# Designed miniproteins, single chains: the designs that were tried, part 53

Each design is a single chain, and the fold is of that chain. pLDDT is the mean over its residues in the fold that is shown.

## One batch from the design tools (miniprotein)

Design m1828
Fold by ESMFold2-Fast:
Structure m1828 (fold): chain A 100 residues (1-100)
Amino acid sequence: KVPSIEEQLATLDAVLATLSPAEALTVARIFAHELLEYAIKNLSDEELIEAVRRFLELLARHLSREDLAAVADGVLALIRKHRPDLAEAVAAVVEELLAA
């Protein structure tokens, strides 16, 4: 059985707290791919946007701004490829989080 988004994010938060910055960036990039693949197949448009927001907010606690921007760029590239209709909404979330 696949864990819920809340369970997946809680596990990621705990793992990232134990890693070096370089390891945390690598894990965040891998998780971004897996999370988006899951979200595109299983979540509504609103739930997908919220999952992206929660994921990036979680990463902001563990990554530098530069590393967070790199992961956010990767997320936005995947959204533009698979769900171009949501690209503007996801870009707005990225802009809000990187401005904080």
Scores: mean pLDDT 82

Design m1829
Fold by ESMFold2-Fast:
Structure m1829 (fold): chain A 64 residues (1-64)
Amino acid sequence: MSKEELEKKLEELEREAVRAYLEGRYAETADILREMAKIHEQLGKKEHAERLRERAEELERLAE
């Protein structure tokens, strides 16, 4: 995917993550954050990807 396509997908996923979080769907939010992390990794932003994975792990613990 192009950089533009990846950035647009991140914007869409961010909107989905916020919606899922507000609805209390923590497991779904965690999955979305992990998908966002993969895209950040593709963009060379490994530090951003790691932070998103950490948040996803926290949300999975809340879903339990």
Scores: mean pLDDT 83

Design m1830
Fold by ESMFold2-Fast:
Structure m1830 (fold): chain A 65 residues (1-65)
Amino acid sequence: SEVEEKIKKKEEELNKLLDDSTATIRKLGESRGVSQEDLDKMIDLNKRLVERLTQEAKDKILAEG
């Protein structure tokens, strides 16, 4: 369905955002001498935020279609 296609595209966009932001966090953290433990925590928080955004986007698409 068109709704399923919209959800799939949005998931792909947000997955790309997660990958790009994770790479940026790692690069910046390593260059700043952030501990591996703190870096892992930052990456985990970023993943949780993107997962929440993905769920909210899905809920919005389902409510509109």
Scores: mean pLDDT 83

Design m1831
Fold by ESMFold2-Fast:
Structure m1831 (fold): chain A 55 residues (1-55)
Amino acid sequence: DVEEQGRGAAELTGQLFGAAATVEEGIEAIRLAKERGLPLDGAGLAQAGRELLGV
């Protein structure tokens, strides 16, 4: 479950920023979104992805 969700989050992060993301980065984006109290939707994952990628 978490692994498949991480893969989906990685793909979304990559599409939103035009950068390749790994499953590990997707899982970390989900964790970061939860820590920030963000919903696990495109906007929440995009914000977490930006913090994770340092952009």
Scores: mean pLDDT 63

Design m1832
Fold by ESMFold2-Fast:
Structure m1832 (fold): chain A 94 residues (1-94)
Amino acid sequence: MEQTIEDLKELLEKYPDAPSPVQALVEAMIESLTLTEEEKEALRAARSYLELAETLLALRARRQPPSAAELAAARAKLPGIAAELEKAVELLEK
């Protein structure tokens, strides 16, 4: 867990323009003194979201429109990531 938190701190510094929900989630989790299993689950969701975002940015940078297959693969990950992020926000509101 400490290694994951440290990685996420570095990601916040490298990606200050990351979406606000991801930044808020990571910041709140870093401020936690003890991580529950639910908080660990939230960190995994945040990491998956950042990986997807990096993939989409890489596809954008190559100057070619992404293929339908690449977009379908990325889109297939979104519902799961969105559900986990929503769950994480609910945990932080407690």
Scores: mean pLDDT 62

Design m1833
Fold by ESMFold2-Fast:
Structure m1833 (fold): chain A 75 residues (1-75)
Amino acid sequence: SARRAKLQEEYARLTQRMLAEKDSKKRQALAQVAAGLLVLALTGDEEKALAYIEEAGKLDPEIAAEALERLREIL
């Protein structure tokens, strides 16, 4: 589906950003968002995906807010 394709593209973008990130907390936040997007793309489980983004928000609230805005645009 178009939604699944967009989620996988965003996952690839986040993994590239994670590899370039030098800050450990930001890297971990990006990894949590990426895991949430992967779960959503593979299973459609929005609650589980949001739980990963909530964990990202504990590490970096800006990264979590960005992820929520992108999901709003994709969904």
Scores: mean pLDDT 84

Design m1834
Fold by ESMFold2-Fast:
Structure m1834 (fold): chain A 99 residues (1-99)
Amino acid sequence: MEVEEIPKPEGYSDKGILSYKIRAKLEVDENGTIKLLTPTPDDYEELSEVDIAVEVLKNAVLKKSTEILVDRKLYEEIKDDKNAMALLYSIGAKVADLS
């Protein structure tokens, strides 16, 4: 199963604070891998937009996570958003087929 690196976005700067909220389901596996998944229709009524960077960093600290994975379906939905791509790159996320 291939994991794809997220390329550094054009014009990326580490000097700015990026605040971006997306609708995503956050899961952490037994190995401490953080997974960002597309919410199901049943999740939409209960799931609010979250600050993904905050939730990811919180779970990485608590679980000593070694890897952050974004589901390919979610990645394809947000890949044209330069702020979303900069956020995912800044947290070291990689694309994988998780569904």
Scores: mean pLDDT 64

Design m1835
Fold by ESMFold2-Fast:
Structure m1835 (fold): chain A 85 residues (1-85)
Amino acid sequence: MKAVVKLSDGQEVTLTGEELNGADAAGAIAAGVESVRLPNGGIIRFSKPLSPKLGAKIAKALYDKFGDEYVSVEEVARTIEEASK
């Protein structure tokens, strides 16, 4: 499965996999690297580095909503989009 999220600053985040761990996804977003593979095999890719403020906001939303739970890629993508506003 693949989901693409457009952020408020025009950057894009691409998520691949069936499920992602909330805390792992939050850490990847906070790191803002071009591409990261998560422990369960999911991948998060960025079109360009996130601003520190936006990255922190999104990471907090993911951690607060999901914590250490595995959720669908679409739920993670939706939360990233909501938090970017």
Scores: mean pLDDT 77

Design m1836
Fold by ESMFold2-Fast:
Structure m1836 (fold): chain A 69 residues (1-69)
Amino acid sequence: DQAELIELARRLEELDPRIGRGALEAAENGDFVAVAAGGKEALELARKQGNEEMARLAEEIYRLGLELA
């Protein structure tokens, strides 16, 4: 749901303020296509950095964004 996406986006902002802020704003506005795009970008970045926590979070945001879009 939208509340869950907002929570996940806030957690992403703690790990990456630039990408996470964009995802949070999109989630708050119900722009789930933008949330999915942000989650995908964060997932690609996390994989390059070897950041498992960020990768899990980004993948969850990406999936939920697609489901709600």
Scores: mean pLDDT 82

Design m1837
Fold by ESMFold2-Fast:
Structure m1837 (fold): chain A 68 residues (1-68)
Amino acid sequence: DELLRRMEEARRRVIENGRRVRAGEPAAPLSPETFARARVYAELQQNASRPEELQSEEEKRIREELEK
């Protein structure tokens, strides 16, 4: 769950940064790592909307890759 937490933090940072840009505030550049983690979190979120059978296999694959 620590990997999921880190990805959630990255996603939150990307969202906050985008919010600042939309508000016309200067936003600090984010690292490529932060964007990559946010993308993985988004993939997990997308997987949660799929049929249960596909969710199980896809989530297992994603978790396996993240743990390595």
Scores: mean pLDDT 66

Design m1838
Fold by ESMFold2-Fast:
Structure m1838 (fold): chain A 94 residues (1-94)
Amino acid sequence: DSPVEREMERLLLRTYLEVAELEKDEERLKAVGEILGQISKVLFDKSLSLEEKEKKVKELLEQALSLTDNPEVKRLIEETVKELLELERKAIEE
């Protein structure tokens, strides 16, 4: 478990907790949480290139945005994904 992976896990958990405060539909909250879990799995997959990770994470982001009608939740998820990809990019490029 690298320092970057710990930072990503902390960011994902923080985002889930903030989404849970905004999203009162338990089924949508669960579905968003499952997609955030899939995003972490993609980012922690050392067999994938940065390009492959960005493509898969973008597809998962589009799925998460389709699950919620709350603009604050959408903004939070988009900002989180952007920050996660910046962390991954910095980790790869040194």
Scores: mean pLDDT 83

Design m1839
Fold by ESMFold2-Fast:
Structure m1839 (fold): chain A 69 residues (1-69)
Amino acid sequence: MQEERDRLAEEAKKLAEEKGYSPEAIRIAVNGARGLVGGHEASGRTLRATPEQLVEAAEIQVKAFEEEK
């Protein structure tokens, strides 16, 4: 389970770096992957996100922070 979390975090980080994301977006993607284990415990079946989905979520999160201002 922790290995699964680390695998998702690594793959999300690599994808974000390949897309040229900022360090902020990379951190969000990694945190998202690592947080999925907690979510899975709380709601079951939560750990289904792909690295691609985590990277997309990070991009949306960064954009939302900019638009909040």
Scores: mean pLDDT 61

Design m1840
Fold by ESMFold2-Fast:
Structure m1840 (fold): chain A 75 residues (1-75)
Amino acid sequence: SAAEVGARAARRALEHYRATGRPDPRMIDAAGAGAASAGAEEGAKAASQAHLYFRRTGRGDPALLERAERAAAEA
């Protein structure tokens, strides 16, 4: 389902960030799209905020990625 795809993408984004210290915007975007398609509004917002934070600072925010993963998984 779109929710499962979104949850997996969010988890991969978080794992990538923890392993490298760098976010992957494609994984974050996939998480947001999956959450939005599943009706998980909070997950989509968290993923969008994580992507925006990356665009502005060049850094990841693990708390936002964790929120995106959790919300996507709940959808």
Scores: mean pLDDT 68

Design m1841
Fold by ESMFold2-Fast:
Structure m1841 (fold): chain A 95 residues (1-95)
Amino acid sequence: GAMEAEEKELKAFLQSVTKEVLELTRELEENPVLSPEEREKLRKRLEALGKKVQAHEEQIIKANENPSPEIKKLLLELHNATGRLQELARRKLVD
């Protein structure tokens, strides 16, 4: 049905965006000092990630109300990954 198709799409999105967040987090952890060019690239990547999440905001809100066990796990993984990325990005960009 339509709800199963929406859940499948959301699951694929959550897996994809979480992977991208984790990859960016690893890059930031492996590079202790960012050049001005690298900081600009980081800002653009963070903006792109934010836009991707925002585009799925209504689906994420709806899923958070009554999530399946799989969606609940993926939402928690994205929340934890995003929190870590935000903390690292703040430290790298605050200068």
Scores: mean pLDDT 81

Design m1842
Fold by ESMFold2-Fast:
Structure m1842 (fold): chain A 61 residues (1-61)
Amino acid sequence: SGGEGALKGAEIALKLAEEGKDPAGAVAIGGMSLKEAERNKINPKAIELAKKAIELARKQL
C-alpha cells in the first residue's frame, strides 16, 4: 500500500542519512516518501522519519 511504501522508503532514507553513505540519495528517497505520506496521511510515522532523514542528510551536504 502507499502507506507501507512510504514508511519503508522513509526508513531506508533515514538509514542512508545515519550511515552517511549517500546523503543525496537519502534526500531524494526521503522526499519521495514524505510526498506520498503527506498525500495520504495514513502513516504519520513515515512523515516523521522522512523529515528526519532529509534534515540529517542535508546537514551532510
Scores: mean pLDDT 79

Design m1843
Fold by ESMFold2-Fast:
Structure m1843 (fold): chain A 83 residues (1-83)
Amino acid sequence: MKQEIAQKAADFVEEIAKRLEERGSEAAPVFRNAAETVKKGTIIDLAVAQLAASVVSAVGTPEDRELAREALKKISEAIKEIE
């Protein structure tokens, strides 16, 4: 079940990365990397991805902050489910 939870979170973060890429956002590579990190499925990897999403949610453009908050919420949910 842990890998399945991590995969669902990774798929969601990858969709956020695609939406950012379509907008030409500089945050897109950050979320591409976060999705690959989440796929690894460990608590540490999820925490690293959570930190990356948290940074963009704080200092990104207003639109990027909204997408980053969605990713942050999904990663945080995955961490709680895997714990």
Scores: mean pLDDT 81

Design m1844
Fold by ESMFold2-Fast:
Structure m1844 (fold): chain A 87 residues (1-87)
Amino acid sequence: SAAELKKALVDRVMRELLDHVKKHAPEMVPEVEARYREIRAIEDPDAAAEATKALIEELTKRGVLSEEEGRAILDSLDRAIAEIDAA
């Protein structure tokens, strides 16, 4: 279903973000893991996607992601969601 595809997409993006944080800002791992658990608990897949975008923007603002990296992840996520919604 579209909801299952969106949930899988969010989980993939969150795992990629956590791997990035482990490499570049390991001190932030507990905070990002807590945010991941909160996002995974959101039953509405669109709300989970919005929470994921908010975390990407926060990590970009805090310098954990470059502006280019943050924009690329957000653009990729938006395109994938649009493709799921168009199917």
Scores: mean pLDDT 86

Design m1845
Fold by ESMFold2-Fast:
Structure m1845 (fold): chain A 90 residues (1-90)
Amino acid sequence: SIKEELKEIDELVKSNPEGILKEIETNAPATYALAKKEGLDVISAVFLNSTDVETAKKIGEYIKKKKYDEAAKVLEEARKKKEEEREKLE
């Protein structure tokens, strides 16, 4: 479930924030550069590849407050919107 994914991400970021940042830098350098430019924390930066800066920040804020249900709803809508934006064929 998305909620379980968010808990797993929260645990990974707490245990190894520098390692997660390095992975983002390696696999998505443009995302890393944007996160650094916007001053996003690690937890918000993880979601930047799935959404925009404002939405990634909102997801990160909910996770920091242990509001995983709210974070999951925002992420689900963001993923749906991103898929619609990828299509744009009509």
Scores: mean pLDDT 80

Design m1846
Fold by ESMFold2-Fast:
Structure m1846 (fold): chain A 87 residues (1-87)
Amino acid sequence: MEEIVRELRELLERAKELFKRGVEAFRNLDLDEFQRILAEMDEILRRAQELVAQAPDNKEAQRILLEIEILLGLARIMLGVLKLILK
């Protein structure tokens, strides 16, 4: 339980750092870099989901997963906007 929450916090910090890089790629209209960052964030989300599945009653783990899901959701919206701008 404590180990799972620790790993989830590490994944959240990685997701936050990737999101910051994604915002910079978005500002620079760098679609290829944004897509690479989004792929790494998707891998983080997949790992976080696997960890939460091992501790389904852990509310702290569920909260961290929700924060990762929000960051990835925002990044996916940004990808859609970037694709519309670059049409």
Scores: mean pLDDT 87

Design m1847
Fold by ESMFold2-Fast:
Structure m1847 (fold): chain A 60 residues (1-60)
Amino acid sequence: MDKYVIESEDGKVVAYVYTDPFTGKKTLVIQMTSEDKEDAEKVYEEAVKKFGEPDLVLGA
């Protein structure tokens, strides 16, 4: 299953989307290895631009 993946310049923040096969809802997951919140916000904005508004957002 292809994940739409957005990664920060430093590779410390990664966002990906999956679709629940039972509900059809799209979940955006953001994983951070850095304590810098600004990097996560930039990755989130790029993810929304690339695959649209998610139904659910999970932070790490």
Scores: mean pLDDT 65

Design m1848
Fold by ESMFold2-Fast:
Structure m1848 (fold): chain A 99 residues (1-99)
Amino acid sequence: MKEEVLKLIEKLDPAAARQIKLIFEQDPNSAYGYALAAGELLKAGHLEEAEKLLKKALELDPKSEGVIEIVELALLAMKQQGNEEGAELLEKYLKKMRE
């Protein structure tokens, strides 16, 4: 993951950034880590960068139940916040993961 993305998440949520950093220290190719980072960026309205991270998560593990759970939780959060663009993006990725 790019250090610039981690710094952005740290500014938004320092606790989430620390957790994501620890995940990538254990597994640099963690699909789960990429999905968590995408969720944090979506909460902050960074849709384009979040989509890049979701694509990377799917490339690493297209059928991960853990990644699916994170995307479903992020979708629920987007709907509760009224972030329709974020919700549509996540529904698109869930459809791809389920098909």
Scores: mean pLDDT 78

Design m1849
Fold by ESMFold2-Fast:
Structure m1849 (fold): chain A 84 residues (1-84)
Amino acid sequence: SLLASRSVGYRLRSVAAQLEGNDAEAEASRKQALEEDRKLAEKLKEKNPKIAEALEKYVDAVEAGNKEEAKKALDEEVKLAKES
């Protein structure tokens, strides 16, 4: 979807900015990616509630700095996306 494409685009921009030492742009792009992920979760709530829950858990874990929970939520989202 367009929302998923936007989130991926912002994540790639964050990684590129981080590699270039532009911490301000990396942080801004990371925040935009998380906002797009939250919008995608809201859109998916009725049709794919488990994917929406996994995406929300991923965003919450990233905001909390919990890398292990973020990885678990991302793995669950990928698994559910393959099954839907």
Scores: mean pLDDT 76

Design m1850
Fold by ESMFold2-Fast:
Structure m1850 (fold): chain A 70 residues (1-70)
Amino acid sequence: MEEEIRRLEFDLEMLEGVKALAEATFNVAGKYASPEEKAAFDARLATRMAQIDSEIEEVRKKLEEARKKL
């Protein structure tokens, strides 16, 4: 149980890092893009963020369940 909690905590931090990197990358690219390209980048970023947020939420739920069981 304790090992499972540590693994889930690691996974959560990694996903948060991936989210931050994706956001930074798309924001920088968008600054140098045409208006049409920026709209496409914003849409892609929104889709990617929603996907990562879903994964983060799943890991958070598993972490809370693991903590309750000890």
Scores: mean pLDDT 80

Design m1851
Fold by ESMFold2-Fast:
Structure m1851 (fold): chain A 60 residues (1-60)
Amino acid sequence: SMEELVKLTMEVVNMIRDLPRDVQLAVLDDFITYLKTYEGVSDEQAEEIRKRAEEELERS
């Protein structure tokens, strides 16, 4: 479900929160690619998930 994907994304955000920004973005790129390739996430869902993750990282 979308809720489970968001929860998983927030776990990833928490794991990378203290890393440099360029590393954070690289990890998010790989994670989004994983979701699209293996979890059947659409381009629109992937974009929304990425946006929410980047906003959460900026709250630091």
Scores: mean pLDDT 82

Design m1852
Fold by ESMFold2-Fast:
Structure m1852 (fold): chain A 55 residues (1-55)
Amino acid sequence: GEKELEEKQKEEKQKLVNEYTAAAILSTAYEMEGRRDEAEKYREKARELKEKIDK
């Protein structure tokens, strides 16, 4: 039903938020370690996830 579809959308959005948070944490951790390539990779992943969340 429509309510089931709405719940699924909320669940998918929550998963994106969780992935975004993890990517942001990893980006910061790699930046602190001086691993700029890995930090940039996770920063970009976080940006893409943020864009999906904001749609």
Scores: mean pLDDT 79

Design m1853
Fold by ESMFold2-Fast:
Structure m1853 (fold): chain A 91 residues (1-91)
Amino acid sequence: DLLEQARRLLEEALRLTQEALAKDPNAPISAKGALDLLQAALEDPELALAYAFGAYIALEEALKKASPEMQPLLARAAELAREAADLLLEA
């Protein structure tokens, strides 16, 4: 099920974004925005595609300002958010 696969990817992206923010509480505002968008994608299945894509963009913006410790976590979260958006488009 593409929707179930997308949900699992979004849950992992949320977990990684939370982990990154725990490492740097002064993280870029776009990383905090991505957290909110990932939560929204999981709470609203009808708008999940828009929120997942929005989270992907926010995570890519955060990567431009992220500390070296946050970068691998945010990079993986961005990849997962994009994969989830692609699956939601095919669903």
Scores: mean pLDDT 87

Design m1854
Fold by ESMFold2-Fast:
Structure m1854 (fold): chain A 85 residues (1-85)
Amino acid sequence: DDDLDAAFEAGLLAGKSPEEKEEIRKRLAEIRELAAKRDIKGLYELKLEFEKEGRYPLALYAGSEIRRLLGPSYTMEEFEAAMNK
């Protein structure tokens, strides 16, 4: 849903400097590119990086893209199978 993605991005960018906005947009583009490639491993690695950095909204967005690709109730076994394709 383009409207939901736009609202989420607007929320992430609210109150940020121009430099912070550019960095956030770059990270969102990276998540979206990996999702377009169906790169579950890349999405998971980015999710872990964002969690380590305390960037939980970006980590949740990466996780939502994994759920979109694998299904909303995917299991750890389904996730591991997708990682090892």
Scores: mean pLDDT 77

Design m1855
Fold by ESMFold2-Fast:
Structure m1855 (fold): chain A 81 residues (1-81)
Amino acid sequence: ARQVSLDEFLAELEAHLRTQSDEQVLAVVESFVQFARLLAEDGHVEQALRLLERLIAILEEQGRSESAALVRAAKEELEAA
């Protein structure tokens, strides 16, 4: 798989999130957190943590502090498990 494909996906996600309300972004973030938890349970902990780290960066760049805090809490929970 090309690294470019993941970067393209994240760029599209970032652009899409910019057009959404805080409530809509929070719902999307909750879905990604759940997906990351499933990845970790399936043994892909490193991949799950990387996904959450990238999502935190996108949310912080957009000034969505509440959503970013939610993702940080989920990342800390996965690191503690």
Scores: mean pLDDT 78

Design m1856
Fold by ESMFold2-Fast:
Structure m1856 (fold): chain A 89 residues (1-89)
Amino acid sequence: SPLEKIREMLEKVIELLEELASAEKNPARKAALEEQIADLRKILEMVKEGASVEEIIEKIEEIRRRYLAQGRLDLAQLLDEILRAIKKI
């Protein structure tokens, strides 16, 4: 199902970000990675609780808008890549 593919993708992205965060020595970069992991985990919980693909997309777009409003372009870019991947499912 589309939700199963989204779940697997989010779990893989979170795993990779956790590895990056554990190796990151710059405190600001590490904090940004940890914030992004926390936000992605919230989306993953929505998927596990049976949220629709549309609800998942809306939540990611909401978080992306928040990052853009805060000037966090790198965090917003990863969410944009995730959105593009979801829309291809």
Scores: mean pLDDT 87

Design m1857
Fold by ESMFold2-Fast:
Structure m1857 (fold): chain A 69 residues (1-69)
Amino acid sequence: MSLDELIKKLAELTGVSEKTVRRRLREFVEGKKAFGDGYADALLAIEKAVFNLSDEQVELMKKGIELLE
């Protein structure tokens, strides 16, 4: 799956814009670079709990972060 296909799928599943999804994934990548690998994983776990993200949404976010690295 390309990054653009993944962003479109996440936007569809979350109901937010593709621009918002792309920005959020970049924020995770920058945080991971600044604070280490555990930072992105911790934030994703918190967001899953707080915003009731599905397992599919979390896996797509992880894949998007990996593709932007």
Scores: mean pLDDT 76

Design m1858
Fold by ESMFold2-Fast:
Structure m1858 (fold): chain A 81 residues (1-81)
Amino acid sequence: MLSPEEQELKKAAESAIEHIREYASSLGLEEEGERLVKEFEKETEKIIKKLREGEISVDEAVKKLLQKYGEIMGRIDKLAR
């Protein structure tokens, strides 16, 4: 069972994924967006694992998730025509 902190991060990640898909689709980059969503999901799993193992705090996990989200959104911007 996921901890409350892990559930909160998962919800934040799910919201971020929805925004990534919506933004990529709005630019006609749906296929690229899905590749980036998969990359984001892998990073999210890695962050949650580190939180579970006590390697990072909740605040550090949130910061890492936001940094990855910003990186992906910036990459979509660069792919736009």
Scores: mean pLDDT 83

Design m1859
Fold by ESMFold2-Fast:
Structure m1859 (fold): chain A 94 residues (1-94)
Amino acid sequence: SLTVKLSPASLEGKAGETFTITVTVTGDATKVTVRLYDENGNLIQEKTVDVTPGSTVTVEIKLPKEPGTYTVRAIASGSAGYAESDPVTVKVTA
Protein backbone atom coordinates (compact mmCIF):
# COMPACT_ATOMS: atom_id res chain seq x y z
CA SER A 1 0.00 0.00 0.00
CA LEU A 2 1.00 3.63 -0.50
CA THR A 3 2.33 5.36 2.64
CA VAL A 4 4.31 8.50 3.41
CA LYS A 5 6.24 9.28 6.60
CA LEU A 6 8.04 12.45 7.72
CA SER A 7 11.07 12.69 10.01
CA PRO A 8 11.62 14.27 12.47
CA ALA A 9 8.16 14.16 14.14
CA SER A 10 8.73 17.67 15.52
CA LEU A 11 11.31 20.43 15.12
CA GLU A 12 12.18 23.91 16.38
CA GLY A 13 14.04 26.64 14.48
CA LYS A 14 14.53 30.36 14.08
CA ALA A 15 12.40 32.59 11.86
CA GLY A 16 13.77 32.63 8.30
CA GLU A 17 16.02 29.60 8.86
CA THR A 18 15.99 26.70 6.39
CA PHE A 19 15.30 23.21 7.75
CA THR A 20 15.28 19.77 6.11
CA ILE A 21 12.59 17.12 6.37
CA THR A 22 13.19 13.50 5.37
CA VAL A 23 10.28 11.96 3.48
CA THR A 24 10.00 8.16 3.27
CA VAL A 25 7.50 6.69 0.80
CA THR A 26 6.33 3.14 0.19
CA GLY A 27 4.40 1.63 -2.70
CA ASP A 28 4.05 3.23 -6.11
CA ALA A 29 4.59 6.90 -5.15
CA THR A 30 6.07 9.08 -7.93
CA LYS A 31 5.48 12.54 -6.40
CA VAL A 32 5.55 14.01 -2.91
CA THR A 33 4.12 17.42 -2.02
CA VAL A 34 5.29 18.89 1.32
CA ARG A 35 3.11 21.68 2.74
CA LEU A 36 3.64 24.10 5.62
CA TYR A 37 0.50 25.36 7.40
CA ASP A 38 -0.02 27.99 10.10
CA GLU A 39 -2.01 27.31 13.30
CA ASN A 40 -5.26 28.25 11.51
CA GLY A 41 -4.67 25.74 8.69
CA ASN A 42 -3.65 28.31 6.07
CA LEU A 43 -1.16 27.05 3.49
CA ILE A 44 2.08 29.09 3.76
CA GLN A 45 4.52 27.10 1.61
CA GLU A 46 4.46 24.13 -0.77
CA LYS A 47 7.21 22.04 -2.38
CA THR A 48 6.66 19.19 -4.86
CA VAL A 49 9.39 16.69 -5.71
CA ASP A 50 9.52 13.64 -7.97
CA VAL A 51 10.34 10.40 -6.13
CA THR A 52 11.17 6.83 -7.02
CA PRO A 53 8.72 4.26 -5.59
CA GLY A 54 9.90 3.01 -2.17
CA SER A 55 12.47 5.82 -1.75
CA THR A 56 13.57 8.40 0.79
CA VAL A 57 14.01 12.07 -0.20
CA THR A 58 15.05 15.23 1.67
CA VAL A 59 13.00 18.42 1.23
CA GLU A 60 14.06 21.90 2.37
CA ILE A 61 11.49 24.26 3.89
CA LYS A 62 12.21 27.87 4.83
CA LEU A 63 10.75 28.76 8.22
CA PRO A 64 8.34 31.74 8.20
CA LYS A 65 9.50 35.16 9.43
CA GLU A 66 6.64 35.21 11.98
CA PRO A 67 7.29 33.17 15.16
CA GLY A 68 4.60 30.66 16.05
CA THR A 69 3.51 27.04 15.81
CA TYR A 70 3.23 25.57 12.31
CA THR A 71 2.46 22.14 10.89
CA VAL A 72 4.12 20.25 8.03
CA ARG A 73 2.27 17.49 6.13
CA ALA A 74 3.24 15.49 3.07
CA ILE A 75 1.07 13.95 0.38
CA ALA A 76 2.50 11.13 -1.71
CA SER A 77 0.77 10.34 -4.99
CA GLY A 78 1.07 7.49 -7.50
CA SER A 79 -1.00 5.27 -9.78
CA ALA A 80 -2.95 3.75 -6.83
CA GLY A 81 -4.02 7.16 -5.43
CA TYR A 82 -2.52 9.22 -2.63
CA ALA A 83 -1.49 9.01 1.04
CA GLU A 84 -1.03 11.77 3.63
CA SER A 85 1.57 11.76 6.43
CA ASP A 86 1.07 12.34 10.11
CA PRO A 87 1.70 16.03 10.84
CA VAL A 88 5.08 17.37 12.01
CA THR A 89 4.86 20.17 14.59
CA VAL A 90 7.21 23.06 13.79
CA LYS A 91 7.98 25.69 16.43
CA VAL A 92 9.38 28.92 14.95
CA THR A 93 11.24 31.24 17.34
CA ALA A 94 12.46 34.81 16.84
Scores: mean pLDDT 84

Design m1860
Fold by ESMFold2-Fast:
Structure m1860 (fold): chain A 65 residues (1-65)
Amino acid sequence: MAEPQSVTVTLAPGEDPTAVLKRALGVSEVRFAPGVDPSALPPGTYEVQYLREGDTATVLGYRPA
């Protein structure tokens, strides 16, 4: 079973959070848990909690780093 992991990502103004996460995690697909909205993230550095299952990552939440 997949275990929760963390990664630190930096979002520049105008960057797509999903594209940044795909690049940082090296996955083809990024999904978001219910209640997690990546489009609402302001630019900054975040610690992102996620589950990785093969080539897919599911984001469980995030907080400012």
Scores: mean pLDDT 75

Design m1861
Fold by ESMFold2-Fast:
Structure m1861 (fold): chain A 64 residues (1-64)
Amino acid sequence: SLLDRIRALVAQLRDPSLSLAERGALDRELLRLATELIAAQPELAGEVYALVAEASRHIQAALA
């Protein structure tokens, strides 16, 4: 499912060894899937936003 793919991408973004290029690619894919899922299933928006926020925290920590 789209939600399972989003969860998998968030899990990948927890890896501190990812390069900036790899992290950027995963973030772009996450946002693409998040947009698609919210458009298809707006009832999941809260869970999707929480997952995107979690991913953003991992990205910000890596760039600090």
Scores: mean pLDDT 81

Design m1862
Fold by ESMFold2-Fast:
Structure m1862 (fold): chain A 68 residues (1-68)
Amino acid sequence: SAEMEAIIERLRNAKSEEEIAEELRRGSALLQQMRADGVPEEEILAQERRLLRAYIEAADRIAAEKAA
Protein backbone atom coordinates (compact mmCIF):
# COMPACT_ATOMS: atom_id res chain seq x y z
CA SER A 1 0.00 0.00 0.00
CA ALA A 2 1.33 3.41 -1.01
CA GLU A 3 -0.33 4.93 2.07
CA MET A 4 1.39 2.45 4.41
CA GLU A 5 4.77 3.08 2.72
CA ALA A 6 4.28 6.84 3.27
CA ILE A 7 3.45 6.26 6.96
CA ILE A 8 6.55 4.06 7.43
CA GLU A 9 8.75 6.69 5.69
CA ARG A 10 7.36 9.42 7.99
CA LEU A 11 8.01 7.21 11.05
CA ARG A 12 11.65 6.76 9.92
CA ASN A 13 12.01 10.57 9.65
CA ALA A 14 10.00 11.47 12.80
CA LYS A 15 11.74 13.80 15.28
CA SER A 16 9.36 13.62 18.26
CA GLU A 17 7.13 11.26 20.24
CA GLU A 18 4.15 13.33 19.06
CA GLU A 19 5.02 12.73 15.39
CA ILE A 20 5.45 8.97 16.02
CA ALA A 21 2.07 8.82 17.84
CA GLU A 22 0.34 10.65 14.96
CA GLU A 23 1.77 8.22 12.36
CA LEU A 24 0.76 5.21 14.49
CA ARG A 25 -2.78 6.67 14.62
CA ARG A 26 -2.78 7.06 10.79
CA GLY A 27 -1.51 3.51 10.34
CA SER A 28 -4.11 2.09 12.73
CA ALA A 29 -6.87 3.95 10.87
CA LEU A 30 -5.58 2.56 7.55
CA LEU A 31 -5.58 -1.02 8.91
CA GLN A 32 -9.14 -0.54 10.19
CA GLN A 33 -10.19 0.72 6.73
CA MET A 34 -8.51 -2.30 5.07
CA ARG A 35 -10.55 -4.63 7.31
CA ALA A 36 -13.75 -2.74 6.43
CA ASP A 37 -12.86 -3.07 2.70
CA GLY A 38 -12.50 -6.87 3.01
CA VAL A 39 -8.72 -7.07 2.56
CA PRO A 40 -7.53 -10.61 3.52
CA GLU A 41 -6.55 -10.96 7.19
CA GLU A 42 -3.08 -12.32 6.22
CA GLU A 43 -2.31 -9.05 4.36
CA ILE A 44 -3.67 -6.91 7.23
CA LEU A 45 -1.55 -8.80 9.80
CA ALA A 46 1.55 -8.40 7.59
CA GLN A 47 0.96 -4.62 7.35
CA GLU A 48 0.28 -4.41 11.12
CA ARG A 49 3.61 -6.15 11.85
CA ARG A 50 5.43 -3.72 9.50
CA LEU A 51 3.77 -0.70 11.16
CA LEU A 52 4.59 -1.90 14.71
CA ARG A 53 8.22 -2.64 13.76
CA ALA A 54 8.65 0.82 12.21
CA TYR A 55 7.03 2.41 15.28
CA ILE A 56 9.30 0.54 17.74
CA GLU A 57 12.42 1.41 15.71
CA ALA A 58 11.38 5.09 15.56
CA ALA A 59 10.62 5.19 19.32
CA ASP A 60 14.00 3.61 20.13
CA ARG A 61 15.78 6.10 17.84
CA ILE A 62 14.03 9.11 19.45
CA ALA A 63 14.83 7.80 22.95
CA ALA A 64 18.52 7.35 22.00
CA GLU A 65 18.66 10.89 20.51
CA LYS A 66 17.19 12.34 23.74
CA ALA A 67 19.77 10.42 25.85
CA ALA A 68 22.69 11.75 23.77
Scores: mean pLDDT 87

Design m1863
Fold by ESMFold2-Fast:
Structure m1863 (fold): chain A 120 residues (1-120)
Amino acid sequence: MEEARKLIEEGRKLMKEGKYDEAKKLFEEALKIFEEENDLVGIAEAKLELGKLYLEKGVGLDEALKLYEEALKILKEVNADPVLIAKALEELGELYKKLGKYEEAKKLYEEAKELLEKYL
């Protein structure tokens, strides 16, 4: 379990360095480990990092959409931390903005804001 978390941390560092292909490999390996261990929150977090990678790279936005939607479904089903759900909603909103879907993006940002207001 700690191994998969370390892969996520290293992948995040590689993304900051612009090493997207290396980061993708680490996130995919972490996802596989979380799936084998049935760590649902870990699965969602790995999918969010992969989605963010596609979003930042500016290609595979259809894959990013699927990853964010799958991650959000998992996080909501397991009643995860509202801050983590809000972060996922904001990242999905950013993706919709890049796709020119501003009304969908606005709805996601409003949902994220409502969750954060309940947390505060």
Scores: mean pLDDT 86

